# Designed miniproteins, single chains, continued (2): the designs that were tried, part 14

Each design is a single chain, and the fold is of that chain. pLDDT is the mean over its residues in the fold that is shown.

## One batch from the design tools (miniprotein)

Design m4461
Fold by ESMFold2-Fast:
Parts: C-alpha cells; structure tokens; sequence
Structure m4461 (fold): chain A 64 residues (1-64)
C-alpha cells in the first residue's frame, strides 16, 4: 500500500523507527488522498514550517 511504501521510505532515508514511520505515513496518505488531515491537530502539524520540506518531498515522490 502507499502507507507501507512511505513508511519504508521514512525508515530507510530518515532512520525513523517502524511505529513512528507508520504513524507519519498514515497522516500523509490521508492528506494526499483527501487534501486535508483527518484531525485538526494533524492539520496543524502538516502546516508547520519544519514539516513542509518532508511533505513536499513525499508529494513529489508518491503523489500523482
């Protein structure tokens, strides 16, 4: 699945542990699929300046 591919990418490139990578991947897949996060807190996280480069990179690699 796209979640599994993103999680693997995060583990291999950034050294995240499997649990953390899967959590981030789920939030990002929901954002890519629906154009918004599933919760207000996740939406705030996705709009953080420090998180934007990662979101942009993942959109470029796994987006349409």
Amino acid sequence: SLEDEIAKYLIEKYGFDEETAKRIAKVLVEYLKNGKASTPLDEILLKEPEFQPLVEELKKKFGP
Scores: mean pLDDT 71

Design m4462
Fold by ESMFold2-Fast:
Structure m4462 (fold): chain A 65 residues (1-65)
Amino acid sequence: DESTKKRFIELLKSLGIELPEELIDELFEEGIFESIVLSNKEELLKLKDDPEKVFEYLKELAKKF
C-alpha cells in the first residue's frame, strides 16, 4: 500500500531520518511498519544522523519477528 509506505517515510523524516527508497522497500518486506518505528522512537532518535545504523537497527528488529 503506497499510502502506508508514504506514512512510514514521513514518520522517519519527522525523526530526522532519510533513507533511500530501496532500503525502505526492504524494511517493508521484512515487516517493519509505523508501529515498530513508534515503539522504538527513542533509540532511532539516537541513530538519526547515521542512516546505515538506522537501517541495521530496524533490520535486526525484523529478525525478532
Scores: mean pLDDT 75

Design m4463
Fold by ESMFold2-Fast:
Structure m4463 (fold): chain A 85 residues (1-85)
Amino acid sequence: SGVEELLEKLREEIFKRELEKLGSEEAAQLIADTVVRIIEDLLRLGHERAGQLSEEEGLALLEKAKEELEKTRKEAKEIAEKEKA
């Protein structure tokens, strides 16, 4: 599907960008995989809950996604710092 192809391209672009910033393939892959998984989960939930997702539920899902991404970025930074030692 067009969405699947776009998500694959997004994963590759995030990986390249994060690899340049962090210098770690493991760290870059962790961020790329996490971002794409979050988007896939939000798309699936939006499809399953089509027209039934409240503003409060939507905001809670976005907050949870933000927290997961922040945690993953911290883990990725720690991986990259260990590899530089």
Scores: mean pLDDT 84

Design m4464
Fold by ESMFold2-Fast:
Structure m4464 (fold): chain A 79 residues (1-79)
Amino acid sequence: SMEERIKEVMARIQEIVRELVELLGEDDPRLLALLREADEQIQAAAAEYDKTGDMEAFLAGLEEVLRRLEAALEEVRAE
């Protein structure tokens, strides 16, 4: 179901954030900037969902956040 997909994406976001915290440290400026960007995008997607009820668009917004965090994790691991 779409609810299960949303839960999976959110769980993956949380796992990537955990790995970034382990690699960079919780107070790292790069990490804080990434977390701020992710939070702003998730809040914007949630606000749009509240307005439209479009769950597919909400999921797509969360998947974009996940993709950005996955890319950031790969960059950090390559250092």
Scores: mean pLDDT 87

Design m4465
Fold by ESMFold2-Fast:
Structure m4465 (fold): chain A 84 residues (1-84)
Amino acid sequence: MKKLLEELEAEAKKMLEAFKAKTDEDRIRLPQEAIEKYQRLLDLIKTLGVGDPETAHKKFLTEYLTKALEEAQRVLEEVKKELE
């Protein structure tokens, strides 16, 4: 679980870098990769067994991932608007 938060932080940094990327392709690609990764992580969290005593941790990660996904989607939309 700790590694998921670390990966989210790394993807958030890549997302910020997308706004500064030198090519239009990279500015689109980086937030798309972040969105895909956040979606995969959310799916992995959802497949965890019911009755896990770490349910509170699972809820926290789900909320965190959902917010990170929304942020990455917002960045992608802003970049697309800039590019047309």
Scores: mean pLDDT 67

Design m4466
Fold by ESMFold2-Fast:
Structure m4466 (fold): chain A 74 residues (1-74)
Amino acid sequence: MSSVSRIVAMELLVVAAEIMLENIERYSKEELQSELEALKEALEEAKKDPSTPQSLIERLERRIEELEEAIESL
């Protein structure tokens, strides 16, 4: 599996989460939970790959925290 393709996929997940967070009321709880699950899986993979940029790991962690807080408030 290409490390570049993996990094791009993770970046797209972060962007999707950012869009969801800006429009939280437009998304179902199930959609938010699905994105949270995908971000958590991406973070685990990112931490296993030392070539992953630290900035991407930090963005994944931040979006996970923000989504968890949003879901818990629902």
Scores: mean pLDDT 80

Design m4467
Fold by ESMFold2-Fast:
Structure m4467 (fold): chain A 72 residues (1-72)
Amino acid sequence: SAAEERGKELLEQIERTREYVEEHLDEFSREELEELVERARAAAEQARKLGFEEAAEAAEELAEWIEEKLKE
């Protein structure tokens, strides 16, 4: 269904974002990482409202991982 395809696309986008940030972490400013956390949290909330559990979990994990980097 169109909803299942949207869920998969969102999950893939989050996974690609995670990979990119991990590979380029030294190129991001603190402000850019903070903005990315806010975007990831918003994406997780929207994914949960739509029932895209895997995408929501991936987005939360991304946000938590970045927040740990920001605690330094």
Scores: mean pLDDT 84

Design m4468
Fold by ESMFold2-Fast:
Structure m4468 (fold): chain A 67 residues (1-67)
Amino acid sequence: SAVREAERKAAGALERAAREIEEKYGPILADEVEKVADGEAEAVITTPAGTFKVRVDPDGSYTVEKI
């Protein structure tokens, strides 16, 4: 159950990050999940305004960096 909770939390954080990016930068053209493990996740999201790397930490916080 703890593993499933961490996975749901990471997935939810990625979903929130994707929604925020879409709201600010326009429609998501590509969403490439690079890592999901131990409550951490990484994804690369491409929009018409640029490409962004999302990192989710085990505490459920996330960061967005333009690459």
Scores: mean pLDDT 77

Design m4469
Fold by ESMFold2-Fast:
Structure m4469 (fold): chain A 81 residues (1-81)
Amino acid sequence: SLRELLRELRARLEAKRAELRAKAPDDPIYQELVRALDYAIGVLDEMLATTDPAEARRIAEEADAWLREVGERIRELEAER
């Protein structure tokens, strides 16, 4: 179901956040990346709290776009080096 896909996405983001924290906890770029993931997870948690299936579907579509934006932000930070 859509909610199962959103929960799977949340679990993947949590796992990635843990991996990045372990890899270079004191690196400024990794700290910014972790902050971005914290924000994404927080938004996803709020979205998962909705009881409206139509809203949940819209949220799932937006989550994909949001992850793309996170990737772009990371590339910007890397380019500043």
Scores: mean pLDDT 73

Design m4470
Fold by ESMFold2-Fast:
Structure m4470 (fold): chain A 61 residues (1-61)
Amino acid sequence: SAAEAADAARKALDLARKAAEAGDYDAAIRYADGAVRAAREQNASADDVAALQAEADAIRA
């Protein structure tokens, strides 16, 4: 469901942030990109996708 996909995406972003804090930027980017992709595939709202993309972009910065 879209709600389950959004929850999974938030958990993936949490893993991405933890990987970035550990200095593993390759893993952080993979988790962040995976979260955005999963949200898009599950047809999450444009606002939810934009919010997830903004968090992913912050991790990549």
Scores: mean pLDDT 77

Design m4471
Fold by ESMFold2-Fast:
Structure m4471 (fold): chain A 79 residues (1-79)
Amino acid sequence: MTGEEDLELLKKMSEEERRKYLSLQALDLGEAVLEVVEKKVKEKIEKINNEEEAKKLKKEMEEEVERIRKLIEEKREEL
């Protein structure tokens, strides 16, 4: 199960260290999920027979992904 090794690590941390660790883990997971979503969306766009429509959707999705990445980076810098 995910988290057993993390639980042992968390038991040795201070409350402040634990809070920062959990926040960083959540941000790292968010980045990993974003990469998976980006790949999935690209696969869907590839199935579109209209090249012009596919380019438009790809650009829109890349812009949204970049925006979300910036939000994650900003939150990481705040920690």
Scores: mean pLDDT 78

Design m4472
Fold by ESMFold2-Fast:
Structure m4472 (fold): chain A 64 residues (1-64)
Amino acid sequence: SMVEKTEKTSLSLAEESAKQSDGAIRLGGKYSSLTLLTTYKGSGDEEKGEKLAQKIEDFLKNKI
């Protein structure tokens, strides 16, 4: 489904970003999964899900 495809793609990108952040890999991955899942079920807006994934990616990159 479109929902499953979007979630899998966004989650994959967030997890890839987490792998690049030294010291945040475990928390980044768990946080990304929970945030994307909660947003998708709570808001119903895929745009909000994508924005959250981008914010997670930016957060992890800045944290190093």
Scores: mean pLDDT 52

Design m4473
Fold by ESMFold2-Fast:
Structure m4473 (fold): chain A 74 residues (1-74)
Amino acid sequence: SSLDKKIEELLKRIDEIIEKLKQLDKKGGSVPKSQITKDLFVALANKSELYLARKLKKDVPKSIEEQIEALEKR
């Protein structure tokens, strides 16, 4: 379904964010580790919500899409 495709695409995007955050944490840099930890927690929470939406066949709240976009810009 179109909903299943949307959820799978959002899951792919969030997994890419998680991988980038993990790599950033290992390398160190100008971004504080506390901010990386907070962003990682937000990403993991959104992944959980997407998994739940997929299981329950519910639509994805627009707030989740907005949070994913915000994380991708950082």
Scores: mean pLDDT 82

Design m4474
Fold by ESMFold2-Fast:
Structure m4474 (fold): chain A 72 residues (1-72)
Amino acid sequence: SEERELAISTLRVMKITYEERGDEENARFAEELLKMLKEGTSIDELIKKAEERGKESVARALRSVKEQVERR
């Protein structure tokens, strides 16, 4: 799925960015979402989890992935 592949790439970039900034909590969260996505969790469930955890930057990035795929 184009949506799934774009979400994987987005979460990978976010994880690396958080690690480079020393933000281990957000890096670990991005890794958790990457694992869930690779195990078959939908992007909608990942967005919900990010929102429930107050991770608005992550939720916004995943919503942008959906918008990009819908426009293609």
Scores: mean pLDDT 84

Design m4475
Fold by ESMFold2-Fast:
Structure m4475 (fold): chain A 70 residues (1-70)
Amino acid sequence: SQAEQTYLKVLLLDAMYKSTEYVIERIKERMKKYGATPSQVALLEQNEKSAEILKKERDRLQKEYESLLS
């Protein structure tokens, strides 16, 4: 069903978002231990941007899923 397909997409986006948050925390730990380089700052900013996009898309599809159940 459309609801089942939308829910599966929510689960996949949530997993991708959580994986990206994990990567962000690892980058921050390395920066704290070894110091911040321009390349590390750029990598952090790119991952933070990706996490924001994934979260917004997950939240959008979650609302869509909930509307399909109404």
Scores: mean pLDDT 89

Design m4476
Fold by ESMFold2-Fast:
Structure m4476 (fold): chain A 88 residues (1-88)
Amino acid sequence: SLKELLERAKKLIEEVIKKGLLDPDAEAAAKDLIALFDTYLSDPQAAAKKLAEQFGVESLSDEDLEYYVTVFATAIANGAEALLKAAA
């Protein structure tokens, strides 16, 4: 499920941050993505508004929001897993 993907992505990127595997700019971006995932899980409408503002669009549909959150979570999970394997 998307919730399980988000929880997995958060755990993986938190472990990457804990191990000091990111430069400061990448760490800040990772923390922003964790905040987006937390907002999506608690208040999807607030997450939609924030992403719409960042993309310079008036609104995002529920389908577009789910798509972007899924893409970001998948990229984070895969990237974090690759970094953790390389550091082992």
Scores: mean pLDDT 83

Design m4477
Fold by ESMFold2-Fast:
Formats: C-alpha cells, sequence, structure tokens
Structure m4477 (fold): chain A 98 residues (1-98)
C-alpha cells in the first residue's frame, strides 16, 4: 500500500488542490485531508508527514485567524487520534519549526 504522504499527494492532486491552499478559516487542506490517514499511520509515517509539511512550506505553528496555532486547531478536530500520536506530532513539529 502507499505511504501516508503518497496517499495525501494523490488526494491533493485528485481534488486539484495545491498543498499550501487554505480553507475559509486559513487552515491548509493538506492538514484537513490528513485526519483519516493519521489514524492508521505508523510513527515513521507521522515523522515523514511533518517533514512533508515543511517541504510544502506549511508551518503548523502558524496561527489561524483566531490566533490559535494550526496544529492545536487540527488536533482539537481529531479527538479519535490517540494521545501518543498527538504527542509525536507536537514533538516533531516543535523540532522542525520551533
Amino acid sequence: SLSLVERLDRLLEAFGIDPSAKDENGVPYTLLLSHPLLLSASDQEIVDFVRYLKEQGINPLEKDKNGVPLLDTFLAQSPELPESKKELLRRETERLFG
């Protein structure tokens, strides 16, 4: 099967969405479309995902229109995601962008 990043790239291409394109709330579609993919992701796929965000010029520490970091908004919208995966996402984001 395809990796998380490969599946995400294919979804963005299928919808004709640039990786850095944002919704009406200023949230990148790359983050929004990754929700279901992250549920089944390995720890290595999560690390690769955060690197992919950096390659695409997406900074999850950037604040949305309400002044909340994009990562915090994203994680709040994914209550089904295990705490261990949320913590890994926070640590890798801080390592690459903080």
Scores: mean pLDDT 83

Design m4478
Fold by ESMFold2-Fast:
Structure m4478 (fold): chain A 74 residues (1-74)
Amino acid sequence: MVPLSEAEQRAAARAAELIRETRPELYAEAEAEARAKGFKEEVEINAAVVNGAGLREPDEELRERIRAIILEEA
């Protein structure tokens, strides 16, 4: 796997935390899916949650907040 940069790791962690706080059921489902695919490290799970759940979030405002976190850390 291509290693995530430190900035990407921070962005993924913050975005995943937002998803966990606002949509805990969605976070749990995305985390379980990531673990089922073999992801074990927190960094990998955070990236999978953001890419799977966060970017497909139907709430446009929440999606924009997630994208803003990613851009802020870049």
Scores: mean pLDDT 72

Design m4479
Fold by ESMFold2-Fast:
Structure m4479 (fold): chain A 77 residues (1-77)
Amino acid sequence: SSSLEDDIAVAMARIMRGVLRVSKPQTPEQRQDAIAQAQRFLDRLRRMRGTLSPAAQPAMDADIADIEAIIADLRAA
């Protein structure tokens, strides 16, 4: 992957993380929908991670871990 492709992939993960943080679902139904959407995005990010250069993988791994933590918090709420 080029540096530009790596930068785009990491930026995508960062944007998704931001969206999850600010969504603040108010009902159990909204929370379940948010979890389902986030899980689908995680699967996509994990597939993209496999195409990144080794130098970009730690940043993507950190973003994936943060999104997983947010999903776990949503499940616990």
Scores: mean pLDDT 76

Design m4480
Fold by ESMFold2-Fast:
Formats: sequence, C-alpha cells, structure tokens
Structure m4480 (fold): chain A 61 residues (1-61)
Amino acid sequence: SSEKKEEIIKLISDYLRKFGDLWEELLAARRAGDKEKVKQADEQIKQLNEEFKKKLEELDK
C-alpha cells in the first residue's frame, strides 16, 4: 500500500540519519584512540541496526 511505502521511506531516512551521526562518533573515537567510546558507539550502531530490522520486518508481514 502507499502507506507502507511512506513508512518504509521514513524508516530508511531516520536510520540513515542516525547511522551517520553514530558513524561520525565512532570514527572520531577511533582517531582519538578512545577504546571505551569506540565500544559505546559500536554498541549503539548494533542497537540501531537491530531496531531497523525489526521495524522493517513488521512492515513486511
């Protein structure tokens, strides 16, 4: 449906924005040699990916 298409577009847009922010944080932490911040950013990226997958699967039912 058109509603599903709009929902998917919003999910992808939100995902890309949030991923970009977290990726910038990860790269900055790696450049600084901050291992704790690297682990934190990596964990947040994993959480974001998990949430994105679940939301897509709910729409693809």
Scores: mean pLDDT 85

Design m4481
Fold by ESMFold2-Fast:
Structure m4481 (fold): chain A 92 residues (1-92)
Amino acid sequence: MGRERVDAIIAGAQRSIEALGVKAVGTEGRGSVEGEDPPSQEQVDRAALALGEASAASQYFLDGSKEGRALVDATHPRTGTRLRLEGRGRVL
């Protein structure tokens, strides 16, 4: 996988996490709130899939390059949202 493609996948995962309504830490929550309106099961499933894809993509990049490193950490959105994406997620 090319570096540009890996970055795109990671950025996509970040958007999917934000689509859960949990927002990356630093937004107000535009009516979709960080704890009182739990995301739909479909949104949770889609975010989990996106996280898996980002993890796999980062592994391909890490196989030879440190620059594309990404760390993805997630907590169940319904219990207590703590989604984190480190690395190149915002470089795209």
Scores: mean pLDDT 46

Design m4482
Fold by ESMFold2-Fast:
Structure m4482 (fold): chain A 55 residues (1-55)
Amino acid sequence: EKVELVLSNGKVIEGEAGSILEVTEDGVITETKTGKKIKIEGTSPEKGKRDMSAF
């Protein structure tokens, strides 16, 4: 199953259900299960994890 994460800057990231997404200060999202890394453009790097409050 696919899960879509919508960031505060409007960017959409797709992952599998059960995957854990980790957001770093640099605005990089890492899928813990797969190790996939995605860099976020236009997001506050220091507060990247605040995207969870947008849901």
Scores: mean pLDDT 54

Design m4483
Fold by ESMFold2-Fast:
Structure m4483 (fold): chain A 76 residues (1-76)
Amino acid sequence: SEEEAKKKLLRLIGEAQRRAAEAPTLEEAVEAFREGAEEVIKAAKESKALSEEEKQRIIKEAEEALERIEELLAEQ
């Protein structure tokens, strides 16, 4: 169901946030966040239970977050 698909995505997001929070360095935290965002994008794209609108929203939010991280790293 769409609800179960959303729960799976929220779990992936929560796991990525936990890994980032527990990371001993900023570099490792950024890597954990990047990996988590990529996993969420993949799961959303592959989901047959999510509506197209919900997929586009989740993918856009994750891609914008990745772009923001890359932008901050490029400014260093």
Scores: mean pLDDT 77

Design m4484
Fold by ESMFold2-Fast:
Structure m4484 (fold): chain A 101 residues (1-101)
Amino acid sequence: SELDAKNKIIEIVEETALQVLKIARETASQAVVDRIEDIFVKISLQLKIGIANNESLDDLLRVVEAGFEELKAIAREAGMDEMVEIINQTLEEIKKIVEEA
């Protein structure tokens, strides 16, 4: 169902946040970790509000794309190439869920 797809997107974003923050805490400054955490919190909140307001899968994908571009910019500035790869792979997975729903 569309609702199942929307819930799966949140699940994937929150799982990705845990993975990325684990890497960031080992390799980055506290200031960089805090910036990454703040963006993931913002994405999760925007997705939850969007679902509550019956926003489309395309609208939710736009939220993820915007937030993930901010995260990739931070990762590139910090030299966190593994984080860029994880974010890109996660975005492709989310795009597939949206296309198949």
Scores: mean pLDDT 90

Design m4485
Fold by ESMFold2-Fast:
Structure m4485 (fold): chain A 89 residues (1-89)
Amino acid sequence: SVAELLSLIESALLTLESLLPNSKEVTQLKQLLQRLQENPSLADAIDLDITAGVLELKLVVLEQTSDEIFEALDTITKSASQLTSILLQ
């Protein structure tokens, strides 16, 4: 369900925020999640997926990834993709 996917994204974002407390991208992801929790939109779901992917790429390039960071980003990306699929149908 949409609610279950939003809950998974929220839990993963709390993990990312604890590991990356000064990340502008994490702040942006939190703002996108808040908008999705208030009114789920296809555009915001896509933006969340893209923003998480951009953050992952940035952290890989900077060699600042950990297993916990990768798992949290993977959860966000997969959940956002599933949310997008639900909102399209």
Scores: mean pLDDT 86

Design m4486
Fold by ESMFold2-Fast:
Formats: structure tokens, sequence, C-alpha cells
Structure m4486 (fold): chain A 93 residues (1-93)
């Protein structure tokens, strides 16, 4: 989990400013604690996109890539959590 997640965060950091990374870290912490809900996910993504649009310091290509990355990030992590839970259920004591 951590390695895959750290890779995606590191890729995002290369393309965006520290301000946006704070919001990604918040989303991250919610997912790690298994507190992620659709409402929290959507709210954090929306806030991140609003901050990004206000600064407008990235090209259109970078903006589109960032949007896709932010949208896909929570889904990727939810899938990983499901896979971990499935493996734990399959592994009998």
Amino acid sequence: LKEEIDKKIEEAKKNIKDEYMKLLDELWEKIRNKEITEEIKEKLIKELMEVFKKNQKLSKEQEEKLKKMLEDLPDFLEKLLEEVEKKLKEKEE
C-alpha cells in the first residue's frame, strides 16, 4: 500500500505546488484511517481543483493530468483497501 501510494504522491509533487499537496495529504490520511466516504472524497477533490484553478500556474495539459490523477487516486486506494480486506478474509487463522 504505502509504496504505491508514495509513488503517486511523489509524481503529483513533481507537477504541483506545496499548497495542493496539503489537500492531497488530508485525503491520504482519511484513506489510511479507512474513513473515506464519497462525500469526503468529492469535497477534497473539489477544494483541490478550486485552489488549482485560482492560481492557474499550470498548462492545460498539466491541469488535465492533475484532474485525472486526483480523480483516480481515491478509487485506486479504495480498490487496494478492498483487495487487502479480501486477502485477510481468505487467510484463515
Scores: mean pLDDT 56

Design m4487
Fold by ESMFold2-Fast:
Structure m4487 (fold): chain A 81 residues (1-81)
Amino acid sequence: RELIERAAELAGSIKVNGSKALAEALRQLGRLPEEKLPAALKLAAETLRLLAEHFEKQGDLEAAEAYRRIAELLEEALREA
């Protein structure tokens, strides 16, 4: 739960398109019941990994690194769930 909140804070602090919407979505993710949380965390982490690869291909290494770090926090949260 703390890792999900840290991921949301990090998403809210980056200056990329959609980051504010992502931060809000991550906060909603942290409110899911325990039974639904692992599947949602896995999907979110996989999606953010794909977004990081997309930004890296576009040459936006700062955005790519930020999205990779958010994905890592969600993967850590998934391991604790």
Scores: mean pLDDT 75

Design m4488
Fold by ESMFold2-Fast:
Structure m4488 (fold): chain A 92 residues (1-92)
Amino acid sequence: RLRELLRRAREAVLRAMRALDAGDKEAVREAAEELRELAEELEREGLTDLAEVLREAAEAALAWARGELPESKAAAILTAAALEIIGTEIDL
């Protein structure tokens, strides 16, 4: 149950990272919406800190898509989110 939610979150972050690397603003926006939905599910499961990390990742992705954040900064935030998810999966 929780492991499946964390797997979905990791896959969503990786999709956002691939879309960002490809310069695909539409795919980045779609991935950001998915990250926001997953953050809400994580918060319901009591993973509040991880939910905040995913919300920050979604906002960074959207800010890049709007031209408000450089790709390197957005990539760093998405990478940090992926590492936090992996760390949580290991601790399960």
Scores: mean pLDDT 86

Design m4489
Fold by ESMFold2-Fast:
Structure m4489 (fold): chain A 97 residues (1-97)
Amino acid sequence: SMAEEARERALEALGLPDPKERTERLIELAKEVASDPEASKAVVDAILEEVDRTRDPEVIEAGLAAVKELLKNAPDDKDLILYLVGAILRLIGLLLD
């Protein structure tokens, strides 16, 4: 499924050693999947899982950039928009603490 492929691509991007390449690959993926609610949620889930595991500010910043890109390009799907906003608030909270 698109969601399974999106999750795998997100995990691959999150595992990249270079912070700049990681962020660029996640933003590219976000742009490609933004019109698909299930694929978008799969990317967010992968980001939140990796952030919870690493607690790395650079991973949090890359994830925040990708989720913001998903929200910018999101369809008029209330459930998806609420999910993306919730993820942004969680990521910002983690950066502040």
Scores: mean pLDDT 89

Design m4490
Fold by ESMFold2-Fast:
Structure m4490 (fold): chain A 87 residues (1-87)
Amino acid sequence: RLALAQELLRKHAASLGLTLEGEVRSDEELREAWTRVAAAELSRVVSPEEARRLAELAAEALVTGAEATEEDIALGERAERRVAERA
């Protein structure tokens, strides 16, 4: 679970041009790191306060429903990328 979440977080951070320093080792660290990445992206569209709230909700969903949801998201992103590459 945690390893898959770290892979997803690193991939998302890279797509936003963010540098992820070190490895996330716990659900708490994962929640914090994901919140920072999501808040950075969302702050381009909504207020910083709103972005932080939405990012916290997304991070909570990621860590609490982690194994099935993260695997589904990772598979979805991978499948979508493969389809786009073949189009």
Scores: mean pLDDT 58

Design m4491
Fold by ESMFold2-Fast:
Structure m4491 (fold): chain A 87 residues (1-87)
Amino acid sequence: MEKLYREGREAFEAGDYEKAVEKLEEAIKLSEGRERIRLLAELAAAKLKLGDVASAVGLALRAIGEALDLGDDEGIEYVRETLKAAE
């Protein structure tokens, strides 16, 4: 997971949002709990950069729902700030 997350983040920072989506989707499959919530938020941001607003909204709602189930208030804030940064 760590390597896939790093590759996804490096791709996002380089402006390669398609590669970022690919790597983040793979990382999410290997993730659970709080880490998964943050990966879902970052995937939503990458989808926003690609103009896929519908997918981004769905991923953000999923991340918030999972954060609520875990009582992860920091995770909810992370989703909000990550999406704002991707505007």
Scores: mean pLDDT 85

Design m4492
Fold by ESMFold2-Fast:
Structure m4492 (fold): chain A 88 residues (1-88)
Amino acid sequence: MAEKAAESDANIIKKFEKDLEGVVRGIAGSMARAGWTDEEVELLAQKLYEISPELAKKAAEHARNVSLPTPEAQRVADRLAEALEKKL
């Protein structure tokens, strides 16, 4: 049943949303260390929007408001926020 599959996906998304602040902080730091480009960050934003516009909106809010210890990690977070906001 399509409705049960959609609820299962929604439950996974809700669980991810609850940890989303920590995930955004961790991903931005990891991406900065891995040398992610602005183009790669925009591709990630596109994929997040395709998975869930609501998740993309929450990710954009967390990325915009997060304070990270390195300028490189902060740049990734700021770029992710801009890329997500552009699609919303």
Scores: mean pLDDT 73

Design m4493
Fold by ESMFold2-Fast:
Structure m4493 (fold): chain A 56 residues (1-56)
Amino acid sequence: MSLIDEESGFIIPASKVEEYYKKYGNKSPKDGSTKIVEEAEAGVKELEKAVKKVMS
């Protein structure tokens, strides 16, 4: 069964729901800000820089 994000207004097909949660579940607007601010803010900065390096 497909999922729909009421805030974003987009739909995820059932077969992609598992992959979506694995990829975007951690970035959920409902539960992501607190964890980022508390511990992951510095880590996010390094992750972004590492991604930029491999994408280059």
Scores: mean pLDDT 55

Design m4494
Fold by ESMFold2-Fast:
Structure m4494 (fold): chain A 62 residues (1-62)
Amino acid sequence: GAEALAARAAAIAAELGARTTDRERINAELLERVGPLMAQATEEEATAASDAILAVLDAHFA
């Protein structure tokens, strides 16, 4: 469901943010790792995952 996908997407974003401060690289690796999950998601699940990713990245780049 939306919560499970959001949690997984957030975990991936947090892992990438901990590894590098390069936003362009983080975005590229997020697309590679989360993109396939989003392709199988409903609109609600995709929105929840996107919001979760943005919250994690904002915490790293504020």
Scores: mean pLDDT 79

Design m4495
Fold by ESMFold2-Fast:
Structure m4495 (fold): chain A 73 residues (1-73)
Amino acid sequence: TPMEKKIKNLEALQDQLQQTIKDLDARIAEIQASGKLSDPRTYTLYLVLQFVKNSEQHMREDLQAKIKALKDS
């Protein structure tokens, strides 16, 4: 059905966002492990990555809520 196709497309987008968030988490963890947060350049990169991750997490949560609403009808 058109609804089943829409759900599958949203689930594919959710999978892509989950992978992006995992990649961002790995990069953030690497920066934290580096011990270089006292360096202004490293700290700026850290803040940018945190902001991007928060944005991607909000988008994923919105997609998850949308998928649930469509399945629960």
Scores: mean pLDDT 87

Design m4496
Fold by ESMFold2-Fast:
Structure m4496 (fold): chain A 89 residues (1-89)
Amino acid sequence: SQLQKLQQQYDALQKQIADAKKDSDDAMEGKGTPTTPLGLAVKRLLDGISKGDVEEIQKAMKELDQALSAFEQQVREAQALQAQIQALQ
């Protein structure tokens, strides 16, 4: 059904959002190995700052900007899906 498809899309997006948030939080605390674009960008930025590597910092800033834009888009899409699900219930 349409409701089931929207719910599955919403659940998948919420998992991606949660994974990215956990990954970035863990990276900020110096924990684990990030796997999401947001977590990887945060880790690269912190590693670059720690090492005083200006080139790595600049690359990380660009990657972080792209990852944050993608994360914001995922959050907005999840909000839109939630509204559609509520309208169909």
Scores: mean pLDDT 87

